# Ledger of designs, part 55: designed miniproteins, single chains, continued (5)

Each design is a single chain, and the fold is of that chain. pLDDT is the mean over its residues in the fold that is shown.

## One batch from the design tools (miniprotein)

Design m18008
Fold by ESMFold2-Fast:
Structure m18008 (fold): chain A 76 residues (1-76)
Amino acid sequence: SLLELLEKEKKEFLEEVAEIAREVGPEEARKYLEEYYKKKKELLEKVGAEKSFFDLLEELKKEALEIIKKIEEEQK
């Protein structure tokens, strides 16, 4: 289903963000997240997506930022 595909995409994206934060740095992970967020938000606006898709994107951003913060706190 579309929901299962979105959940898989979310998991893969969050794993990529965590990897960038650990291997490259938290700042680079935040830049990667901001670029992804801007591109996805613009796409959703252009296609006239429903509010639920914007809500999912905001939740993804929040979860990614929490992952980056936890990794940053572990690394100092």
Scores: mean pLDDT 82

Design m18009
Fold by ESMFold2-Fast:
Structure m18009 (fold): chain A 76 residues (1-76)
Amino acid sequence: DKVLKILVEILERELNNEKISVEEAQKMVKEMVDEIDKNFPKNTTKEDIVKKLLEEMEKKNVDEKIIEKFKEKYEL
């Protein structure tokens, strides 16, 4: 899942205190939003998307620190 890959990369860089340029961050967010728009029905709520992404992260054994950062960011 391209959305999950982009999201995990953003969260991992934030956890590692890596400097991401404003332009790079905007590009990554835009790519993520474009992929969400393509893969989810337009009437899908943000909450449903967030829950599905969390489920996929847990299913694929994504690092617990990344999962915790995701939960913190989206108030899960």
Scores: mean pLDDT 71

Design m18010
Fold by ESMFold2-Fast:
Structure m18010 (fold): chain A 58 residues (1-58)
Amino acid sequence: STEERARELYEEGLKALKEGNPQKAADLFSKANELVSSPDFGVKLVEAAVEIAVRKSE
């Protein structure tokens, strides 16, 4: 499903952040958001990406 694929990309994005590749993570999160047709799910993915980026900065 679209949600399953988006979740897979999201998990890859999290892995990229752990490996110190924030640009790769952002690209993966963007692709995940592009696949999601539900506004609620798309917004949550973007919010999670922002929150994770902030934590990495601090």
Scores: mean pLDDT 68

Design m18011
Fold by ESMFold2-Fast:
Structure m18011 (fold): chain A 76 residues (1-76)
Amino acid sequence: MREEAERLIREAMRLGMEALKSENPEEMRRLLKEADRLLAEADRLLSREPDFELDIDLGVAQLVVAVARLLLKKMQ
């Protein structure tokens, strides 16, 4: 479980960072939609077995995705 949540958070972070580097709105939408799915699954796992350090990592990944989504909104 912990390793699974860590992998999901890491992949979501990677997708969020890739979205931030992308200047293509359609690519950003695809990356952010997948990142949201991974973050939701990680949150579900951590709700069953809380881990303080992974909760912080999840929060950071959520912030990166939120910033990328805000940037996408400004491009429209």
Scores: mean pLDDT 84

Design m18012
Fold by ESMFold2-Fast:
Structure m18012 (fold): chain A 76 residues (1-76)
Amino acid sequence: MEAELALVEEMVADPERRYSAAEVAERLGVSVATASEGLRGLVELGFLERERVGRTTLYRLSPAGAEAARAGLAAR
C-alpha cells in the first residue's frame, strides 16, 4: 500500500510520465506480477489509465486521478 501511494505521488509530480509494470516492479523491489496487480487495482478505481503500446502495457495518471491529486495538493 505505502509503495503504491509513493508511486501515485510521483505520478502527480510528473503526470505525463508513463510507467511499465516492469519499471514499477524494479522500483518497488517486487515481482512484475505483484506490480501488475497493484496497477490494475488503481485502474479499477479510476485513478490510473492503461495504454497499450505494441506488446507493452503502460500506466499513467487518469484525468480524474490528476484532478483529484491536484485538488489534494492545492489544499496543502
Scores: mean pLDDT 72

Design m18013
Fold by ESMFold2-Fast:
Structure m18013 (fold): chain A 55 residues (1-55)
Amino acid sequence: SREKAVKASAHAVLAAGATADAIIAERQGKSGEEGEKAEKEREEHIKKMKEIIEE
């Protein structure tokens, strides 16, 4: 459905944003706690996207 496509796309965009945040944290030497948080957020959004698509 269109609703599923929109929700999946939103999570894809959020995952991309989290990836960018992780790269920025790494470049600033703050990749530890902040990088792990960004990576966790990315993984959660990818998981949600897959759940929506598989429904």
Scores: mean pLDDT 75

Design m18014
Fold by ESMFold2-Fast:
Structure m18014 (fold): chain A 67 residues (1-67)
Amino acid sequence: MKKVTFAPAPGAGVRVTIESDKVETRLVTPEEAQRIAEQAEKDGAEIVPAPTPLTRESAVAASQALR
């Protein structure tokens, strides 16, 4: 794999998109997502943060902008 993107999913799940010769999307548990990230680092793959803010701090910043 060459590029891996992580995004939060409804509930306790994580959505993982793997981009190489083909695009694959998987819904996995947080522990599986961590394992995928570790494997991607070992393989020298690029880990791309999701374009959507994921943290509570990002949500607070967005609510301040809405004010």
Scores: mean pLDDT 63

Design m18015
Fold by ESMFold2-Fast:
Structure m18015 (fold): chain A 65 residues (1-65)
Amino acid sequence: GEYFQEGVKALEAGDYEKAARYFEKALSDPKYKDSPLVHQTLAEAYRKLGDEEKAAEYERKAASA
């Protein structure tokens, strides 16, 4: 989806807040709501932002499928 692609572009540009926002929007798409990939990239974005609690939450969701 477009939101996931925009999130990846933001992550590559170092705009971690923008990346997190687009990845969260991607999760609203039924195709991506349970995606380990989207949860893992969202965890990475939050880790880069220094939000260890949010990073751990999404990393756990990625591992739990």
Scores: mean pLDDT 80

Design m18016
Fold by ESMFold2-Fast:
Formats: sequence, structure tokens, C-alpha cells
Structure m18016 (fold): chain A 68 residues (1-68)
Amino acid sequence: DDALIEEIARELVEELGLSPERARGAARFLLATRDWSDEVIIQALQKYFKLSEEEAKKAIEIFKKLTA
């Protein structure tokens, strides 16, 4: 859902200061990997999206809030 991706991306831009392009990428990744453990998602966000551990945890919190 493109609308949900844009909503998640907007929050990631606002809360974490990501570029819109990186935020959309992270939003798509989180939607695709929601069945993964939080630990694995954190490691992937750090490696592929260059987030800190704290930023990755916050991204997961934002995602869970918007998809609850």
C-alpha cells in the first residue's frame, strides 16, 4: 500500500531526520520484514539504511504504532 508507505516514511523523516528516499526505502523494508525478529530488523536497518541502533529501534516503534 503506497499510502501506508508514505505515512510511515513521513514519520521517519519527522522523527529520525531521514531523507524522503531513505525513509520510503526503510518503510518498504519494514513492511516486507514484519515477520522477522526485532533483533534481525535492527541489524538490517543499521547495515542497509545506515541507522544507529537507537534510530533502528525508534523506526520499529514508529512502524508498530502505524500498523497496529
Scores: mean pLDDT 85

Design m18017
Fold by ESMFold2-Fast:
Structure m18017 (fold): chain A 73 residues (1-73)
Amino acid sequence: DVEKRLPELVKALSDADPAVRAAAAREIGRLAETAGASIVEPALPALIQAGQDADPEVRRAAEEALGALRRHL
């Protein structure tokens, strides 16, 4: 259920644990590829912010997710 998962994933992008933030970004990217970029487009501002995260793994995961959204928009 993307409607319930997407808000929780966006919330997880602000988690204290960088591993949780990176996992949330990767899952949003996966949803863009499997469910469609338009469905996860509301997460775009949060993913752009995650691309500027202090943790390099979070930045990489957000960059990959943004790439998936751009390919399927």
Scores: mean pLDDT 80

Design m18018
Fold by ESMFold2-Fast:
Structure m18018 (fold): chain A 65 residues (1-65)
Amino acid sequence: MKAVLVVAGATEEEAKKMGEEAKKISGADEVEVIAAPSLEEARALAERIRRETGLPVGLVGGPKL
């Protein structure tokens, strides 16, 4: 199963680490990680991906951008 993780306000390295942890926790075969510049954009992007693909989508946000 493929899953997507959207990360708000993180560096690419931090986003990758979060993707690896999400893969370990969820047991998904593949986790695609997408960084978003803001929590609002991350939320909108996660909903859009879920709607368009039907894939399980996780969302995590940083406290500040």
Scores: mean pLDDT 73

Design m18019
Fold by ESMFold2-Fast:
Structure m18019 (fold): chain A 118 residues (1-118)
Amino acid sequence: MKTVKGEVSTATASQAAGGAPATAVAMSTVESGDEPTVKAVATATATNSGVPMNLTVSVTSLKSGKTASASASSTAATATVTATLDVPGEKGATFVAVASLTAAGDATLTVQATAVLE
């Protein structure tokens, strides 16, 4: 009863073979609770046919402008990257997760944003 989880938001995008890079954006808001710190997590998952890919995810607080980011390169059929941002005192903040995928063939990108009080 002392921790409030923010909303979980998910967005998807796809890249076709020979197409432009895919970008997906999700947002999560946390309002109230007893914990002094907000933890915002952005997770990006890319799935393709085993072609080379580059995956980047960032999470940004709209209240403070603070950002965390992570990147991975993979030749596997699936890659996952997670960025975590811990921000003291940002109760009631909205967090934006942005993921970008560049792949050598057809690929699907999913980004999930979650903000929780800790």
Scores: mean pLDDT 72

Design m18020
Fold by ESMFold2-Fast:
Structure m18020 (fold): chain A 118 residues (1-118)
Amino acid sequence: MVELVESGGGTVAEGGSVTLSNKISGVDFSKTTVAWIAEPPGGGARGVAGLSADGSKQSYGKEFAGRATISKDAAASTAYLDLTDLRVEDTATYYSIAASEEKLLLAAGEGVQLTVVG
């Protein structure tokens, strides 16, 4: 059974930084693609970041390019999303997603709430 344990949300000041984490178990982490999606309170989910299974390819949503960094720690089986220069419009529930080449969707997380205050 695939398990995603997300952490690192909360209330952060505008211009600040936050690290979101996702500990993934029940899969071969080296073969797992990880991604983050943000859903603001008004709806309209948007892609934040994605990282290929081997860590060689990164993708970022246009609203987060230059302010987000996605990474993996294979020894910890944990994926990280670092967000910098936070803006009030970054206020959203952030969902982590795990996928593989053999299964397009392994699991989705419960969501981490981030509130950015100006």
Scores: mean pLDDT 81

Design m18021
Fold by ESMFold2-Fast:
Structure m18021 (fold): chain A 83 residues (1-83)
Amino acid sequence: MSPLLRAEADFSTQLVAAAVLLTVSEREGDKEKAEKARKLIDEGAEALAAARAALAAGEPEEAVVARLREATERIRKGYKEIA
């Protein structure tokens, strides 16, 4: 697997985890946790859009991989703080 495809897969996994956390928090009526999870999802969507735009603009794959890895780590840390 290429480093870019691996970075996208790892990023997608963390976004799915945040989406599940949002659903569970909403079911439990925990509005604060739901709001924090929604913020993580929104930040993730923006990071993905920025990475795609950078790749389309001809940014080196290594730079795009670094962006995705940084975004993945931010979502992962946020998830641990909320969960």
Scores: mean pLDDT 84

Design m18022
Fold by ESMFold2-Fast:
Structure m18022 (fold): chain A 55 residues (1-55)
Amino acid sequence: MSKEEAAKAAEGAVKAAKALGLPEEVIRQAERYAKIAKETGDVEAAKKASELAGG
């Protein structure tokens, strides 16, 4: 996954988690990892955001 695709996937995962009404704690953690992925391009942070949001 490219840096840009990773950031996009992480942001999409957070949006999906909010739409699904996941627990606030899970959404908050997903947002935190998505922010890291977007600012630094950390692919592992993007993956963690996606896993938290979607399983």
Scores: mean pLDDT 76

Design m18023
Fold by ESMFold2-Fast:
Structure m18023 (fold): chain A 78 residues (1-78)
Amino acid sequence: MAEDFKNRGNEKFSLGDYQGAIEDYTEAIKLEPSAELYYNRGLAKEELGDLTGAALDYSEALKLKPDFEEAREAIEKL
């Protein structure tokens, strides 16, 4: 389920497995896209140095939730 993939992705992120986190967040997005999932995947991409991919995911998060301050701040810090 989407929450299971999200929770697994969060655990992988906390362990430094950013690629595994991206894979799990991508599966969660396929099941139930949300601003938070795009934001979390953007964070994982940023940790891997994929700044372009991170910016695109943060932008999608803001499109889904224009008042998502954390996503706005993340883009501004790139």
Scores: mean pLDDT 87

Design m18024
Fold by ESMFold2-Fast:
Structure m18024 (fold): chain A 73 residues (1-73)
Amino acid sequence: IKEELKKLFEQLLENKDNLKKAKEILDKIMELLYKNNAPVEIIEKVKEAAYLLLYEKDDEKAKKLFEEAIEKL
């Protein structure tokens, strides 16, 4: 799951300027987290990381927050 989530987040980074594709990738990330019963705290951090990436365009903060969240899985 960690490796799969990392790959999906890399795809999100590659598609951050294409909101339609970004939303599809984000939906896959969220589905994977829910299917694997990820803690709510991790899900919230992943959502925050996605928001920073897609709306604030802060790649560095988004990546750092995502990596911190995934390490706790």
Scores: mean pLDDT 81

Design m18025
Fold by ESMFold2-Fast:
Structure m18025 (fold): chain A 72 residues (1-72)
Amino acid sequence: MSPLEKRAQKLLEEAQELLKKEKDPELQKVLQQAIDALQYFLENPEDPNLEGGLEQAEKLIEKVKKLLEELE
């Protein structure tokens, strides 16, 4: 497994755990979009958009994490 594939797998697991905790339907939709993109890249690790796609998914996941922390 490449380092990018390992990163995608970790981000996928993190997004799935956040989705279980998230109650906002709009944020659930954002997390589901990130999960779908990460699953696509894990199935297509040779896609030239993999690195950019991982960066976008990571930003979406971090945004949701920050919003959850701010609602404490």
Scores: mean pLDDT 78

Design m18026
Fold by ESMFold2-Fast:
Structure m18026 (fold): chain A 62 residues (1-62)
Amino acid sequence: AADERAVAIAQEIAAKLAEEEGELTDENLKKAYEEAIKRAEALGLADSEAVKQIKGLLESME
């Protein structure tokens, strides 16, 4: 449940950024992941598996 919500938030943010910026570059993906983490943390989902995976993706894109 919590992990599913975090994934849904990440997907919605990524889709919106793709529409607004017209291109999914590494820079735009980093912004999408950072916003997804912030929103998930605001909802109390910071310890979810999905948020941990997104943080790992951000580290791999450094």
Scores: mean pLDDT 69

Design m18027
Fold by ESMFold2-Fast:
Structure m18027 (fold): chain A 88 residues (1-88)
Amino acid sequence: SLLDEAIKHLEEARKAAEEGNAQESVKHLDRAIDLVREEARRSDIWRQAELTLVEMILYLAKKAAEQGNFDEAVELAKLAIERLKSLR
């Protein structure tokens, strides 16, 4: 599913952030954002609201990774993963 693919990319983004690799983390976060947005377009209004919140968390994770705040990027990626798992 789109959510399973997004979760896989977020796990890779988290690992890259743990290794201090901003470029790889951001690439995986961008792919996860695209997948979350696609799922939101196909979803009812309540599910879309939660997916929009996840998208905002991912933009914050991306900003953290770009700024070298890797601990913050890791925690935000973990939060997004758990929220997406609850929507399966």
Scores: mean pLDDT 90

Design m18028
Fold by ESMFold2-Fast:
Structure m18028 (fold): chain A 62 residues (1-62)
Amino acid sequence: LVGELFRATAVVPRTSEDELELRPGDVVEVLEEVSDEWVLAKSLVTGETGRVPKSYLERIAP
């Protein structure tokens, strides 16, 4: 997970300041695994960092 590239599979709204807002197809780099359900990621589209639910992310390459 850490250092790998993922893309958003759905709209991810930001509901708090520490979350990352994503649109479908946005590419992110995983910086840290925060919990079983959340990662800290950096958007390669906006350059913003924040927490994202793992369930909304798909690995770009196997």
Scores: mean pLDDT 77

Design m18030
Fold by ESMFold2-Fast:
Structure m18030 (fold): chain A 85 residues (1-85)
Amino acid sequence: SVQEHIEEQRKLVLEGLKKISENEELKETAKKAIEAIKKAEETGDQEYVDKAEKYFKKLMESEVGKKQREEVEEKLLKKRKELAE
């Protein structure tokens, strides 16, 4: 279902951020990104969405973040293909 797909996507993104948070240089930014996502989901407030986007951009510019993003994107593509059926 679409609901199941959205939930799986969310889990993959959060797992990716947790892996990035294991890197000492990116740890604080990754924590802030996770916190902003949770607050955005809880409140629906655009300010937290904007904060999450800003922290995500910073993380994705790193070598570690780029690799993690690629892995998540590949997993999401596989899930989308399964649900298109």
Scores: mean pLDDT 73

Design m18031
Fold by ESMFold2-Fast:
Structure m18031 (fold): chain A 63 residues (1-63)
Amino acid sequence: SADDYYHKGAILFAQGKYEEAIAEFEKALALDPDYASAWAGLGKTYEAMGKKEKAAEYFAKAA
């Protein structure tokens, strides 16, 4: 489910595996484009990578 992919992404993010975390959040959004937590997960991951403008775009989609 979208929720399962989101939780995998969150675990990978916590481990610092940002590229793998992005892939899992994108899988969650492929199943549920309105999954606000997955958009926020992408925003947080890009922010951690120093990509502030891209992070802001994803946080806007989470709102």
Scores: mean pLDDT 88

Design m18032
Fold by ESMFold2-Fast:
Structure m18032 (fold): chain A 77 residues (1-77)
Amino acid sequence: LSPDPPLSPLAAALLAAGAALLAAGLAALAAGDTASAIALFLAAADLFSAAFDLSGSLAAGVAAALALIAAAIAKLA
């Protein structure tokens, strides 16, 4: 499998910020703060979607989808 081409600094920053928000959302969910977890997962998905739109990175697209799924699961729980 060939890796994705190098990301622009902006796309890389969006991926890093999205990953941080996703981690914060998981921590909030583990603490029982479902409302904060949902907000953080949606914010992470937005940043990953922006990174995907700028870079075309499959990894960013998958990360955005996973963050949206996490938010949906949290809403249903």
Scores: mean pLDDT 78

Design m18033
Fold by ESMFold2-Fast:
Structure m18033 (fold): chain A 59 residues (1-59)
Amino acid sequence: MAVEATVRAIRELREQGLVPDGEAIDAGVKAAQKALDEGKTFEEAYREALRAIREALSK
């Protein structure tokens, strides 16, 4: 489930011309899993993954 939320985030970022590396992807998975563990929805997990990946890419 966390992986699926992260895959959705990666797909959206690729549509925007960004290519997340392995470190950014790991950050996304961790953020999505944390959101789900807190009882948040899949949509919220996806948004948290997107945010984490974008922050990792910003360095």
Scores: mean pLDDT 81

Design m18034
Fold by ESMFold2-Fast:
Structure m18034 (fold): chain A 67 residues (1-67)
Amino acid sequence: SMKQKIDDALDTAAQKVLDGESIDAARDTLIAQLKAAGAPQSLIDQMSDPDMGTLAISSAVAALKSK
């Protein structure tokens, strides 16, 4: 499902941050995976916004750290 693909893309971006990559690099990874998954352009535009994209990735990082 599209929701699963979005969750997988966020987890991948969050793991990149945990591996020591920058938020900007993680956002690029997220956007590339969303494009590959066929996500709507409106969602890609939202995640390309520095504030929204950073919030989404930081939330995913927090979720991974809680395991």
Scores: mean pLDDT 80

Design m18035
Fold by ESMFold2-Fast:
Structure m18035 (fold): chain A 96 residues (1-96)
Amino acid sequence: SNALKQEAARYDAAGGILYMAAQLLSGPEAADTYVQAGELYLKAARLYKEAGDTENAIDSFKKALEAYEQAIKVDPNNERAKKLKEEATRLLKELE
């Protein structure tokens, strides 16, 4: 449990770094970077959920959703962002 939480925290932090980097980019490169940030947040959320840390799992899922929404805003045709947003939304609702 503690090891999973530490691993989750590292993925969450890495997601934050990429999210900030994406804000300095434009177009498809920004969208791809937001998607990568979202994927790191999604990994963190799953690890927090596995560890029984529901509060941090919900927070990380919400950060993933925000990253995917930003990717879609800068590149409306980003199919990966749309698919991952749907997945993260479904997983978040399961934790409510």
Scores: mean pLDDT 90

Design m18036
Fold by ESMFold2-Fast:
Structure m18036 (fold): chain A 60 residues (1-60)
Amino acid sequence: MEARERIRHALDVAETVEGFDVEGLLTMVRVIKKRAEEKGDRALVEAAEEFEEELRKKLE
């Protein structure tokens, strides 16, 4: 599964099932990015950065 699709699915579950707000989703994305950097998963880091930027814009 593509890295972007994996993150999107995880965020959708966190938002719809767990009731995470935008700040909670942003924290989750930052954790995903940190773990991806530790593993050298460049595609996952790039996908996480895209979602982090989108979520940050929603907070304004």
Scores: mean pLDDT 77

Design m18037
Fold by ESMFold2-Fast:
Structure m18037 (fold): chain A 110 residues (1-110)
Amino acid sequence: SAVEKIIELVERATALALAFFRYDKELSEEIERITKKIIERLSKEKVESYEEAFKLLKEILLEIGEKEAGLDEESLKKIEELLKRAEENPEFLETELASVLAIIARAIKK
């Protein structure tokens, strides 16, 4: 399904982020917690297209960034720009999403 493809993308992006931050225990734990929350929310929604599933992923990431990470408008705009580049360049999708997860996790860890 479209949701399963987005969940697989989130899992691959998470593995990439965890590989880069493997020695930062607190950051790794926050990345894993955020990823679990994203997957749980995606799994509850009925979306029929990849575009709808990716839009839902963007909405979840921005909500966590704003409400839990306390990110300002400038930081949220940068996340939107990273997600837009990911959507336009599928070969960089995992790297851009890994960067977004790291930005959110680092802000929560503070």
Scores: mean pLDDT 84

Design m18038
Fold by ESMFold2-Fast:
Structure m18038 (fold): chain A 66 residues (1-66)
Amino acid sequence: MEEKEKKIKELVDRLNALRDEAAAIFRSEATVTADGGVTLSPEARARLKAIGDEIIDIQEELDKLK
């Protein structure tokens, strides 16, 4: 039981950290264009994709533990 709870806590903490990182990237790296669009550097876009993929993996692992 305790091992499962520790694993869930680690995954939740990681998931929250990844969501915070994604929000921070949008906040600091997003540039609003004259047309109301938002642009991100290729590096920021790649990082956001990696974060999204990792969030999906963590959610699947949490579902498995639940």
Scores: mean pLDDT 77

Design m18039
Fold by ESMFold2-Fast:
Structure m18039 (fold): chain A 107 residues (1-107)
Amino acid sequence: MKKIAFADLSDGASSPEEALRKTLEENDVDLAIALRGGRPGTVEVVIVNKDGSVERREMTLEELLAFIDELEKKGYEFVEKPGLTADGTIKPINLRDVLRRALAERA
């Protein structure tokens, strides 16, 4: 199963790319994603793949949620599950769909 981790950009990573590469190596994941706070309704998304390729994209909240949904559809699983600690009872896809709907109405 392909795995994704979210990287925390706090604490001294001068570059999102450096934080993401560290996250890839430490978590043995196929994809690392960092989100930067942008303007309301938009986020800057930095993506690093296991092959070292880097993509930067500015996304609306809807585009970000669609992107995450596409990754899960492709068989990617998040190593860190943001939000409610799912002890295996709440599937990340269901939680994401609920958050997607709620956040899209407030973006």
Scores: mean pLDDT 60

Design m18040
Fold by ESMFold2-Fast:
Structure m18040 (fold): chain A 92 residues (1-92)
Amino acid sequence: SLGEKVDLTELDLSNSNLTSLPESIGNLVNLKKLYLSNNKLTSLPESIGNLVNLEELYLGDNKLTSLPNSFLNLKNLKLLELTGNPITTPLT
């Protein structure tokens, strides 16, 4: 699982045909950059909010309609790319 790589500071899963992320993504607590662009993600798990060290998140060209409330926990986030998603709800 992704949670086994807890020492990772960067993870590139772009263009990987992902339809979902496992909750174990939240175990990557040292992650600073996460690349998820050009996938088929319809949602993100609430465990994404456990990535408190995350500075850059790339979610462009997915199928996201909303972001989880746990996004409020991403206090270090400096860059969020959401272009090409059908987001209809406010960012929270």
Scores: mean pLDDT 82

Design m18041
Fold by ESMFold2-Fast:
Structure m18041 (fold): chain A 62 residues (1-62)
Amino acid sequence: MTYRATIVGDRPGFGSDGTIYRKGDVLTLTDVRVTEDGFLLGTDAAGNRVVLSAEDVELEEI
């Protein structure tokens, strides 16, 4: 499944390639899961792992 993830809160997200994602950024993610500790994990279009705060993200399946 592929998702559009929109960062709506002030907590930054982090890509495994060193990219920092900020409020207003929109990401296309696969392999999305949410941890009990409130992290949203996914893989971006380039194959990099992404870690976001789940409460600061809006997900839409595309």
Scores: mean pLDDT 85

Design m18042
Fold by ESMFold2-Fast:
Structure m18042 (fold): chain A 77 residues (1-77)
Amino acid sequence: MDLAEAERLLAEGERAFAAGDLDTARAHYQRALTIYVELGDGAGIARAARALGRVYEAQGDLARAAHWYDLGTPRDA
């Protein structure tokens, strides 16, 4: 899988999130995260992790949201 596929999955997740389809958004963001991890793309991993944090926050799962935001935060913020 390539970077372009991960970027497309993030875009699809953003559209699903905007539509209120949080389960679909989470699925797309998680697939994008997997690709970024396989590629070793730290910036992509951070973007996908923050996107997952937004999904959990929207679902009211603040503890999981915090975990994903921590993963998506650069060391020096």
Scores: mean pLDDT 82

Design m18043
Fold by ESMFold2-Fast:
Structure m18043 (fold): chain A 85 residues (1-85)
Amino acid sequence: GDSRVGQAIRTVLDTYRSTGRTLTDDQVRDIARSLGLDDRQIRSVVSAWRALQHTNLIDDFINSLSQNPDNVSGIMTGLFNDYVS
């Protein structure tokens, strides 16, 4: 469920921070696939990564995931609502 998507998103973000390089959609898909996610979960991870890049909320998302790694959807909704408010 949500915890696997959350783990994949965290892995993508950790990879981005450790390398300092922008990840492509294909690289994000490969990371999610390597963690055993299905096609729907992979699409969710890619969509979240695109949204975080577009809003420049990558660091805020990493900090929120550190507090509650199992609630990826709730964290994303909260961050984007705060961003547009």
Scores: mean pLDDT 69

